# Designs tried in a protein design run: designed miniproteins, single chains, continued (5). Part 106

Each design is a single chain, and the fold is of that chain. pLDDT is the mean over its residues in the fold that is shown.

## One batch from the design tools (miniprotein)

Design m19691
Fold by ESMFold2-Fast:
Structure m19691 (fold): chain A 103 residues (1-103)
Amino acid sequence: ISSTIDTEAEYKAGRESIKKARELGEKGSPHLSSAMIYASLLEESGDYKSAGDLYAEIGEVYLSLGDNESAARYYRRASELYRKSGDLDRAKKYEQLAEEAAK
């Protein structure tokens, strides 16, 4: 919906939101939601690599909180975005991490 997406600024904002979520632990949920919004904006702009990087880190935060189901979901999303960006090595890595988290 926004026609003026600065992908570098959105990626940086997403990273800062993830950092805040890690610092707050279970209370970091609103910051994870913010990171998801930034990842979505990056995906809409065609910056699949940066969007994938944010979803991968969101998955890592959920894994650290013991939410394996959410971790698996976001790792799969990261894998799909890395595949779209041409980063097949990371796509395979996060696909495997999603399968392991879902067990």
Scores: mean pLDDT 82

Design m19692
Fold by ESMFold2-Fast:
Structure m19692 (fold): chain A 61 residues (1-61)
Amino acid sequence: MLTEADLERVRALLEREGVPLEALEDPETFRKIAAAAGVEIPEEELAEAQRRLRAWLRETE
């Protein structure tokens, strides 16, 4: 499962690359962004990781 450091890396990448948050609603796009940020997410955990990241982003704004 994603750590807070993993979540921060993904957010930093989104901000640097200008990727909108709605792009994370596509699982394939989310997976590619996570991989680019150096975060490996197993296929079976992808949906859970996506939900966790979206919840974390909403709380940190």
Scores: mean pLDDT 73

Design m19693
Fold by ESMFold2-Fast:
Structure m19693 (fold): chain A 71 residues (1-71)
Amino acid sequence: TEEQEAALKQLTRVARARAAAAGDPALAAGVDRLLAETEARVLAAKTPDEMALVLQEFGDRFNALLAEAAA
């Protein structure tokens, strides 16, 4: 849906900007991989609850990548 596309574009923009600001190629690669996985899962989501779970898991995994890069 347009709403799913808009959410994915916003997530992609924010995540890539955050990774670029860190200047870490490994983090950037990890974020790109996570975004590709999240895009596939967003498109496969059949209900709003499934979409919410996908977005929550993205946030958790993204925060883990940021923590690893900062350590």
Scores: mean pLDDT 78

Design m19694
Fold by ESMFold2-Fast:
Structure m19694 (fold): chain A 92 residues (1-92)
Amino acid sequence: SKEIRDMVVAQVQLVGLSTELKLLLEPKNKEVAEKIEKLIQEAGRKMLTDPEEALKLLEEIQDIVKKNLNNKDYERIEKEIKNIKELIERAS
């Protein structure tokens, strides 16, 4: 189904986001990087069982990222998070 496909794509994109945020945040603040990694893992688990909670977790990730990245890196990450959110919303 299209819904399963959109969820699979969202999971793949979430893994990519995790890798990018670790590379961007770990050199600046390891504790923030670890917090983001845990939130991403929780969002991935919730995507299939509680998509509304997954969306809230992505909003929390976006807020933390906005406070910890420069404008250029934040704009790129914001677009990636928006794409993942749209996939989850379409699959729900």
Scores: mean pLDDT 87

Design m19695
Fold by ESMFold2-Fast:
Structure m19695 (fold): chain A 110 residues (1-110)
Amino acid sequence: SAAIEAFLAEIEAAHDELLEGLAKAKSREEALKLLQEYRLKIGDIYDRFLEEHPELREFLERAWALVEEMLSRIQDAIEVEEASLDEVIALARALIAETRAALRALAAEA
């Protein structure tokens, strides 16, 4: 679906922006702020696609669950586990790569 490909392209662009921001972050607090800004951005993307493409609801809900799991794990590393900035960046890179693969697999089944 062209709409699914457009959704994935916007999410992947947001992931790239987050990774670039995290690479330049100087503290865990800056990383948390970047993660919060990213969450708002992808939430807006999700809401827009859900409104414009209600036929994709099942796909979008499953996609959102994957993204929320990724975000929760990164946020917990910062806030609960008090991971170092380098550990947070490494975890974010790994989880974003896994989430991209999972989203592409989900899209192939939709």
Scores: mean pLDDT 87

Design m19696
Fold by ESMFold2-Fast:
Structure m19696 (fold): chain A 94 residues (1-94)
Amino acid sequence: MDERFEKTVEEVKELLAQGYRVIVGTPSLEEARRLKEKLNEAGIPARVLDEYDVNKAEEILSVYGVLVTTRELAEKIYPELKKRTKDKIVLIEI
């Protein structure tokens, strides 16, 4: 449980260092909020998306670099963001 979040935090740090913007899909909105807190504690200014909003998702990735949401929302948002930007975006599912 803790190990999964710790591994995700380190993976996100490495991807950000390589110039990627990161979307993390979690099994639940509660897990998304907990992961966001762990990312913020590690110095990563992550934000949670709790509803389908591609414009807000694009803004979060542009400003903060890391978006945390549910797997269902991540799967819908990721292909739309790929159409809108030339930036390196990666989806991680936990």
Scores: mean pLDDT 82

Design m19697
Fold by ESMFold2-Fast:
Structure m19697 (fold): chain A 68 residues (1-68)
Amino acid sequence: SSEEEAAIKRALAELYARLSAALRAGSLTPDQVDALLSEAAARIGKARSIEEIEAVTREFLARVDALS
């Protein structure tokens, strides 16, 4: 649905912004950013609901925070 598509775009934009900030700050390496973004995008792509998209997004934001 258009709502699910919007949720995916919002989730990926938020993750990209956080990962880009961590990369610029030197908290994560380019390889770590690529791995996290690839894994997050794959899991979001397999999500079957907006709630699941949001849960995956929160999980990856927490993982980035723990590494930073």
Scores: mean pLDDT 86

Design m19698
Fold by ESMFold2-Fast:
Structure m19698 (fold): chain A 60 residues (1-60)
Amino acid sequence: LNSIQRAAMKEFGLSEEEMKEVIEWVKSNSREEAIKKVAEKFGLSREEAEGLVEAVEKGL
């Protein structure tokens, strides 16, 4: 994991394993589907989930 992804993990309270799962969702799904999956799994608002997905995209 890069520094941007690690910062997002701390901000959103995710484990390293959970962050790796989010990275795979971003790579394997459309942006909208990745945001939806993240929001549903972690109980985040759409805006919070979008922020996490954007942080992952910047780190790719």
Scores: mean pLDDT 79

Design m19699
Fold by ESMFold2-Fast:
Structure m19699 (fold): chain A 63 residues (1-63)
Amino acid sequence: SAEDNLDHGGAAGAAGRPELGAALIAKAPGVSREQGLELATAAASGDGERATALGRELAKIAG
C-alpha cells in the first residue's frame, strides 16, 4: 500500500540509506522522487518531527 511504501522508505532513510528510502517512497502514487528524497533525508538526519510532518503530507497525496 501507499502507507507501507512511505513507512518502509522512512525506515530506510533512518537506517542511513536515503537513496533506497527515496526510491521506496516514490513508489507511492502521486509522490515524486524529490519528495521521497526530502523525507528520506530528514529521517536519515534524525529530524523526526520533519520526517513525520513530510510523511503525513505525502500520505495525503498518495491516498
Scores: mean pLDDT 71

Design m19700
Fold by ESMFold2-Fast:
Structure m19700 (fold): chain A 81 residues (1-81)
Amino acid sequence: EAYDKLFEGIKAYEAKDYEKAAEYFKAALEIEETATAEVGLAKAYFELGKYEEAREYLKRAKELGAVTAAEELEKKIKEKE
């Protein structure tokens, strides 16, 4: 179930439907808190221009062990701000 929501979020993100991607990644996190879903949600918020929210979810992703992915997106956020 969490995996199904994560997969739908990835598909929405690839289709550039970032609002829908964020909804699916949030739903995945409500079922199971995973680093992959935290990174996915942060990436969706980044594309929506919600940089503060993106940073909050990247911090959580790093706490769950996704350090490299989180640092890559943090660098992109700094380039936009």
Scores: mean pLDDT 81

Design m19701
Fold by ESMFold2-Fast:
Structure m19701 (fold): chain A 107 residues (1-107)
Amino acid sequence: SKLDELVEKMLEKLKEHIKEVLPEEFQEGFSKLVEEFLEKFKKILEKVKDWKEVEELAKLVLEEVKKIIDSIKELYEKKNWSKEELLKLFKEELELILERVEKKVKS
């Protein structure tokens, strides 16, 4: 489906960004969280009837997740946060995005 193709492209772009921005030891954990996030995000997008709204929402979420990854790099490099702390923070930030998007779609 068009939605499957869109989500697959989002996953590829986010995995590429993780690879470019984060140390190698972070790549597996962060990629797994992104995969889990996009599966949940896809279920929310299935409820949206207007394809243009789906595309716009996907673009905004992709940009927001990339910015979160960039912020995590800064926390790692400048504040010496542990991998475990950064994974927890990333998971929490992704959960907040899902909650916000679900509320917007339900409205």
Scores: mean pLDDT 87

Design m19702
Fold by ESMFold2-Fast:
Structure m19702 (fold): chain A 67 residues (1-67)
Amino acid sequence: SVSQEEVDARLQEAGKLVRQLPLEEAARYQPLLMRAALLGDEAAFRRLKAEIEALIAKLTEPPVVTR
């Protein structure tokens, strides 16, 4: 079983991660991440979180010109 506190924490984390994605990627990942959080599927949640964090890192990769 998953505690309510853990579910709430994962849903908060999911919301923050999804807000950092482009609309199409957010639409793809949000239902999967929310489902993993609600079902207590820790392995799926960790995998999805890592994938999202990798995408965010790629999106924030420095361009050819400096800021």
Scores: mean pLDDT 76

Design m19703
Fold by ESMFold2-Fast:
Structure m19703 (fold): chain A 64 residues (1-64)
Amino acid sequence: SVEALADRAVALLKESGVLSDVQLQVARAELRRDPVGALLGAAEFLERRGHPEVAARLRELAAE
């Protein structure tokens, strides 16, 4: 389900410590609207910020 995917993605982002609480809320809303696009967008954002490991895990979720 989209909610289960959003929960998994937000938990991963929160565990990384990269995003603020506000950014996590925005990410959850985007994941509900466009799950694959939001995951790939978050992955690109984190890779550009020097977090390629988290980016790779988000891309793996998008491939499910």
Scores: mean pLDDT 81

Design m19704
Fold by ESMFold2-Fast:
Order: C-alpha cells, then sequence, then structure tokens
Structure m19704 (fold): chain A 101 residues (1-101)
C-alpha cells in the first residue's frame, strides 16, 4: 500500500502539472479554481482515510488561496495564487511525513 505521504506527493505533482498546462493554455480563473478544489478534496480524503486532522489554520489557508485564485485578473496573479496553493500542499506533506515517522 502507498503511504499517506506518497499519495499526497502524487496529488501535488498532478496538481502542479495540470495547473501549469492549463495556465499555459490560457485557462480562466474558474478552470484553475476547479483544478485547485479537486486537489484539495483529494488531500482531505487522504487525510480522513488515515485519521489525520488538518489544522484549522491550514484549512483557512487553502480556502484563502482558492479565493485569491478566483479573483485573479492576470496570468501573474493566477501563477502567484497557484504557487501559494502548492506551498500549502507541500507544508501538509511535510506535516504528514513527520506524523508517519
Amino acid sequence: HMSATEKLRKVLEEFERRARQALDAGASPEELVRIAKEAYEKIKKILEENGITLPKSVEKRFEDAIEKLKNAKSKEEMRAALQDFADIMFRVIQMVEEYEK
């Protein structure tokens, strides 16, 4: 079986790949928000299945990053919001990796 850490790394890799491809193809903020929400739901499911509680502060950061992405008006703002989202995912992976040690 894959560890929770391995599953989360796969979600991050797929998110970054899909988000960059979509952004390069001229995707709207709405399309990028959908990609981000799909990644967030996958993260929540993996954590829930492994009995790991996400801190409320981290939940809020994900929601804030999605809102920032929704309101992005330029490719640069979209890229910044996607990077914020990826950074939050990376912190969750680090937290889970320490929890599994």
Scores: mean pLDDT 86

Design m19705
Fold by ESMFold2-Fast:
Structure m19705 (fold): chain A 57 residues (1-57)
Amino acid sequence: VPPIPLTEEEKKKIEEGKETIEKHPDDREAVAKGIGTILNAIGDAIDRALALRRAEA
């Protein structure tokens, strides 16, 4: 089974979150915001995958 496909917008959010963490690894607030952005994008991808599975079933 392939991993959950990410949209271009979701990939962008994940990259922005990673870049924020990479540029400010010593800043706890920046790291927390970066992680939050990544988790939101992944959550959206999971919700979309579940909707697709329901439509196929």
Scores: mean pLDDT 76

Design m19706
Fold by ESMFold2-Fast:
Structure m19706 (fold): chain A 83 residues (1-83)
Amino acid sequence: MAKLTLPKDLDWSEVEAIARSSPNVKSVEVTLENGVYKITITLSKLNNPKVAAQYDGDLVVVLKSESSDDGLISVGVAAVAVV
């Protein structure tokens, strides 16, 4: 399990749009906690790393099941590098 912290000045609208275009994504939620933005992606299928892998860099991406609010994994992604 790994996570990265990011500044709050990022253009999350662009990051969110990219995540929403991925297959098997039911919802995308952007959360701010302790000055860190976190993208939560709810998938039809858990453990689809390809959704996170389309990003490569310094972003907290949280993949969760639709059934669990606490069932999270964190992946480093590069989506922030383009904004």
Scores: mean pLDDT 44

Design m19707
Fold by ESMFold2-Fast:
Structure m19707 (fold): chain A 72 residues (1-72)
Amino acid sequence: DMDRREEVKRIVIQGANKVTDAVENGDLQSAQQTIDDTTRQVEEILGPEMGRRVRDSLQTVMDQTLEEVKKK
């Protein structure tokens, strides 16, 4: 279903942006909550395997943004 894939793509992009913003503002709890909420939404639409992949991707975004913030 192409429409569901497009919906998930939008959810993931919005989630990644929120994670980045939260980390840059020092709100690690909000960043983690966004990862959890985004993963749950994706899992409900495309199932647990895709949810797991999205969680891993968003965790990578968080980790990379944290390293950039620490370096400054």
Scores: mean pLDDT 84

Design m19708
Fold by ESMFold2-Fast:
Structure m19708 (fold): chain A 92 residues (1-92)
Amino acid sequence: MKEEAQKALDLVNTLLSQGKSDEEIARELAKLLGISYEDARRLFEHAKKLIDEIGKKGPELLRLPVEEARAKAEEMNQKAIDELTKELERLK
């Protein structure tokens, strides 16, 4: 149930790091998930917002002990996966 959301988040993060355009990312996401380009574009916008939110917390994590940083990173990742899973369920 969370495998598609994890794959979607990983794909978006990877392609963003490679400097791919929003259109290219949305097309690859549509292909990966077997959904329309329009649905993939909406899902991509949501995933990008979640990735940006996690990134803004990065500097705070570097100031924490390793165990606390890991716990917060896992919490943020789990929240992102849960949000994307809900969006995917809404599209199907």
Scores: mean pLDDT 76

Design m19709
Fold by ESMFold2-Fast:
Structure m19709 (fold): chain A 65 residues (1-65)
Amino acid sequence: AKKYKVTLGGDAPAMTSDGKVYKKGDTLTVYDLKIDEETGLLYGRDEEGNRVLIPLSSIASLEEL
């Protein structure tokens, strides 16, 4: 599957289904990336397969790896 590096720059945190929280300045790797522009959210999975939820307003950069 394609993997992406996400860097956070906004105040709204990103969260995983296992309860991990990412904040401004953090980076995370996301698989199975889906952008939902109507809700303003990015959905995906981390390396362990946990669901990842990222507010689009908090994304500083998105890089395909």
Scores: mean pLDDT 83

Design m19710
Fold by ESMFold2-Fast:
Structure m19710 (fold): chain A 72 residues (1-72)
Amino acid sequence: SMEAERKVEEARRYVELARENIDDPEKAGKYARKGLEHALEAVKLGEGKVALESMGLALDAIGLMFEAGVKE
């Protein structure tokens, strides 16, 4: 669906922003959290490959949150 695809694209953007700002823990953590939020929404809205891709982005975001020193 358009909504799921939109959320995947937003998740990718925030994950990339977190990587670019990894040396700024506050900024990286905020971006990674936003990426996780969008990825989890995409998992709920998406099917098949879109859902799998969204799950991967959620895992990437969690990893970036740990790397930035942010824990849920």
Scores: mean pLDDT 82

Design m19711
Fold by ESMFold2-Fast:
Structure m19711 (fold): chain A 86 residues (1-86)
Amino acid sequence: MFDAAIAEAEARADQLGLSPEAKQAIVLFLRSVRALKEGDRARYEELMRQSDEYTDAAGEQAPLVASMGTSMVLRIIGDEIDEELK
């Protein structure tokens, strides 16, 4: 579930001491992937642009944004496969 994954990403960002910009970039990235999955390509592109802006603002933490975003997307995909199989 994207809502649960977003909440988990926010909690983990706080645990890692990420900046507000890095945290927002991760949230926007997860929202963009959700929009893409729902077939809304225009919203995906808009949210990805916003995520990139916050990633740039995160500076030295930009690689952590990319790493966490990717990990959370893989977790969401895994959860959805499990739900389809059950």
Scores: mean pLDDT 77

Design m19712
Fold by ESMFold2-Fast:
Structure m19712 (fold): chain A 74 residues (1-74)
Amino acid sequence: EVEAAKAQYEKEKADLEGLVKRSEDIAAHVRATGTPAQALAAEGGHRSMKKYAEERLAELKAQYDKIKSDAESA
């Protein structure tokens, strides 16, 4: 169970990192090709995605840490 929880945590971490990278690539493209207003909106989207990823990753880590703690008591 702990091994499965670690694998799930690592998989979701990689997925979240991918989402952040995609938002960064979109923001970079809009900065190069869009208006200043579009660039600000894209940068806002990238910042929102980073915050979402940080919050979700913290939740996933807490779940994984709980499973590890529970396994030590089993």
Scores: mean pLDDT 81

Design m19713
Fold by ESMFold2-Fast:
Structure m19713 (fold): chain A 107 residues (1-107)
Amino acid sequence: SEIDKLVEEMKARLDAAIDEILPPEYREAFRALVDEGLAKFKEILKKVKDINEQKELAERFTEGLERALKAVAELIEKHGISLDEAVELFRDYMDLLLKELEEYVKK
């Protein structure tokens, strides 16, 4: 399906961003978080009928998570935050972004 293709492309792009941006010891945990977020996002995309709107939402979610990865990486580098703190911050941002997108598609 077009949705499966979009999610696969998002997964590849976000995994590449994780490998570029985060230290090796963080990568496995963040890949698991991204997989969880993409599964939730896929359920939101299923509610959208227009293919162009699906693509726009996919780009917004991907760019949002890429920005969050960079922000978390900066906190790790500058402040030495723990893996647990980094995971919690990223999860909270991801959940907020998912709620915003879900609210958007309900209207």
Scores: mean pLDDT 87

Design m19714
Fold by ESMFold2-Fast:
Structure m19714 (fold): chain A 71 residues (1-71)
Amino acid sequence: SMSLVDQARRLLAEGRRLHARDPNDPQYRLQLGIIEGMVRILRGVAKLIGDDEAVQELDRILEELRALRAR
């Protein structure tokens, strides 16, 4: 649903803000891990509901979070 994707986009925006502030902060890495876990839960809910468009968008958000972690 749009609600699940909207929540995940807010989480991604927070992850990006933390990265921009200080990518070497240990708190940032911990928070990014929590954010990634939350988005995975949202993806699981979207899959249970059968919202394929939300699952696809949540997979893109997860890839963006993984890219942030790799930087």
Scores: mean pLDDT 86

Design m19715
Fold by ESMFold2-Fast:
Structure m19715 (fold): chain A 67 residues (1-67)
Amino acid sequence: MSLEERLAPLVETFGEQLLTYVEEFTEFGRELMGLAMGLTSKDPLPTERNEAAQAKVIAAIKRLLAQ
């Protein structure tokens, strides 16, 4: 089942904002996976990419909590 289908009831209640948060969480998850692979090789991934993804997720969480 797709991520969007699982979130459809929540999107109906909270609107597009929830979809945006989920997309940012998914992006952060991909960056975390990249970091894990980099840590395994002991060779760090590019900081700029990871910082950007983390900043988006943190901003989304802050907005969600502030509501």
Scores: mean pLDDT 56

Design m19716
Fold by ESMFold2-Fast:
Structure m19716 (fold): chain A 74 residues (1-74)
Amino acid sequence: SELEKLKEQLREALKNEDREKAKEIIRKIYELQGKKVDDKEIDNLVDEAINALKNSKSEEEKEKVIDEFVKKVE
């Protein structure tokens, strides 16, 4: 489905710490679900996720951060 493709693209953007691409994908996910896009909310969510990834000490911690974030936006 389109939603599953966007979720996978979001995981890749987060792994690459690509803030702009992550924001773009989240907007598309919200639009598909009929949710109103709030740019400030999305900015804050992405900034918090990337900061958590930068402070993660292991690959397992990074994967957990990404998984929790993707669940939060779906």
Scores: mean pLDDT 83

Design m19717
Fold by ESMFold2-Fast:
Structure m19717 (fold): chain A 94 residues (1-94)
Amino acid sequence: SKNEEALKKAEELVEELERAAREYKASPSTLEVLERARKIVEEAKKKGKITKEQFEEFAKLALDFALRLHHATGDEALLEEIFKKLEEIAKLVK
């Protein structure tokens, strides 16, 4: 289903954010934002679907994470990539 695809893409995005966290040496407070995003995906997996409300909270956390890394690095490309992937997931959830 489109919702299962959305959930899979959200999980893949968390894995990409974890790679970015390692590459850019994210601070403990930034890692806490990422952990909160991961927990939303884990709860959605337990129920077999991601709701619009869960996705909206996930997207806010993913963007907060990206903005924190952008502020530290000055790298626009990561922020743009995350935004684009969130838009792709949004089309599958709605």
Scores: mean pLDDT 84

Design m19718
Fold by ESMFold2-Fast:
Structure m19718 (fold): chain A 85 residues (1-85)
Amino acid sequence: SEKVEEVRKKIEELLKLIDQAETYLKNGDVEKAKSYLEKAIEKEREIVDLLATLSPEERQAVLDDPLYREAATKLFKLRLLYDFD
């Protein structure tokens, strides 16, 4: 499915934004880390909107993807770490 391929590309983009947020956080640049976290949250919204347009079978395939699970887990942890309003 072309839409599944598009979702996978957005997941890779999301992971890149998460990696940048983690890198800035590790280096003590909290403001830049927060900026990249905000971009990651926006990318997650795009992914969720696309997932809503997929068939149940295609959606399950994305949800079972190790890269999606990694992105979701890392983003959840970053959201818990930041007092993000």
Scores: mean pLDDT 86

Design m19719
Fold by ESMFold2-Fast:
Structure m19719 (fold): chain A 102 residues (1-102)
Amino acid sequence: VEEIKEIIEEIYKLLSEENQEELKEFEKKLEEESKTADAEFFFNRGLELFELAKETKDKETKKLLYGKAVLEFLKAAELDPSLEEEALKKTKEILEEVKKLE
């Protein structure tokens, strides 16, 4: 879980101030949703956001969607430790994609 948290902090640094605020708001929404949703729900939504980010042409929106995907994977790993390895693998892949945009 700690490595995924380190990756999201790196992604935050690469976002515009407006997108940093959007991502923080999204993180609060995930915390509220975690009261009723399962780990698999967050993991699957992370995969959907990851695919959406890949298809997105706008660089700033693409980075934001990658950040949202990482937060979804982090929440899944926090709720179900058995998903941590796969979540970390996906978040490392996302970090490499985000770095290529710089």
Scores: mean pLDDT 83

Design m19720
Fold by ESMFold2-Fast:
Structure m19720 (fold): chain A 68 residues (1-68)
Amino acid sequence: SEEEQRLLERLESALEKLKAGELSEVSTKALLHDSREALEWAKKNGYSEEVIELAEEVIRLAEERLAE
């Protein structure tokens, strides 16, 4: 769906920003919150494995950044 494609693009952008280390702690916390909600929504609506895996990767990396 268009909504699924938009989410995929947003998650890819989020992952790139996290990898670049350019996000503040506040932005990283907001991204973690939004990504957790997106993961739950994706699972409930049967989105593709690509979207689910990408959301999980964004969540994992955001949690790692906040633990440092």
Scores: mean pLDDT 85

Design m19721
Fold by ESMFold2-Fast:
Structure m19721 (fold): chain A 70 residues (1-70)
Amino acid sequence: MKVDELLAEAERRFTPEQVALIRAVVEVAKKMTKEQIELLKESIDKATDTVTPEVREAIKRLLDAIIEEK
């Protein structure tokens, strides 16, 4: 539920390419453990050169929502 709401918000704010990246990360994260998702969040914070701050924030919010569901 919360994940779907955050994805709908991202679709209104970001480009189709950015939304595709966000969706791909969400699909992978659904198959991961809570510990693996926490490591992924740390990795995203350090990948400042490849992804904009706004897209990173959106991904982190979605990852938090997935952790809450597990």
Scores: mean pLDDT 77

Design m19722
Fold by ESMFold2-Fast:
Structure m19722 (fold): chain A 93 residues (1-93)
Amino acid sequence: LSKAVRLAGEGALKALEAGDSFERDVYIALLEIIKGIVLSELPTLSPEAQAKARELSRAIDEAVRFAENGDIDGLREATERVLKLADELEKLV
């Protein structure tokens, strides 16, 4: 999970810094796919892991919003939050 989130978040950030809207959109799509996978696993998780997965889902939504708006600083901070939450979730499953 953490590796996939790092690839997607850092990829989106680099694409924004380079002004590459196509690469940005590819990494936004990857973030949305990762969110979908996390949410699909909710019924198999403990209540504590479910709460963390929902927090991760919201953090991914925030990262996507910053990426769509071209907010490089916002995306950087949101990506750090997503990475922390992904690491915390991995420790619960």
Scores: mean pLDDT 83

Design m19723
Fold by ESMFold2-Fast:
Structure m19723 (fold): chain A 60 residues (1-60)
Amino acid sequence: SREELRKVAIDYTAAALLYVGYEWEYELTGDERLKQESERWKARYNELKAEGDKLEAEMA
């Protein structure tokens, strides 16, 4: 549905912003925990993006 697609799009956009933000902070600080958080959110982004792509294909 459009509502499901919108929700997933918001969720993967938020995940993308978080991994970019943590990656940027890691580059400034060298804190390995921030690198781990960036990698975790990047993985989540990939999962949600795949779900969004599937929902979009089902609407065609």
Scores: mean pLDDT 85

Design m19724
Fold by ESMFold2-Fast:
Structure m19724 (fold): chain A 65 residues (1-65)
Amino acid sequence: SAAEAINRAIEAADKLGLTLEERGAMVNLVKRLAGLPVTPADEATWASLPPERRAFLEALAKELV
């Protein structure tokens, strides 16, 4: 379920020592992949992350859905 995928994303972020911004971005990616809506403000935060961090979080989020 989407809730289980979100919970896995939060747990993975905490174990990997991700920042609060990265954790939020990954949760929003998991929500998007699960077909849930995300806010425009979350897209702005995502765009502010370094490209290598975005690529890493995108790959990780796909594994969680």
Scores: mean pLDDT 78

Design m19725
Fold by ESMFold2-Fast:
Structure m19725 (fold): chain A 82 residues (1-82)
Amino acid sequence: PTIDALYPKEGPPGTIVAIVGKNFGKKEDLKVFIGDTEAEIVGFPSDTLVAVRIPEDAAKGVNKVTVVYNGEESNEKEFTVL
């Protein structure tokens, strides 16, 4: 998988973030991480767009966002937890 962009790029825990990219595959086999914390997938409209909720226990400040599909990790993008 590849991450092209995040919308928004910052927010408090509970923020819904749209992750735009490629090769996200199937929701069942997809994991999204905000730093070291797995995020809840709240929407999966296509294999190029996934919506996640920023976890309550996500570390404040700049976090690396990654997507993992079938053991393949994406590039990193930054999200700032307020």
Scores: mean pLDDT 78

Design m19726
Fold by ESMFold2-Fast:
Structure m19726 (fold): chain A 72 residues (1-72)
Amino acid sequence: PMKPLSYETVLAVLKELVERLEKGPISVEEAKEIFKKYGIELSDEQIQTLLEYVKALKETEPELVEELLSKL
């Protein structure tokens, strides 16, 4: 199912990923469960790539991440 995701759904997923990363490193399997809660099923490779992007965004643009999280 290649349905476009709503902006709100994307932000909710990112918020949960960021909150999990604050608690420590997460496995690809754990990240898959988070995406699955929002109706998103991705390959292990896609999950790893997205986790790297979320981590990088949090480290380079922490203010932007905080703003996005505050809107949810």
Scores: mean pLDDT 70

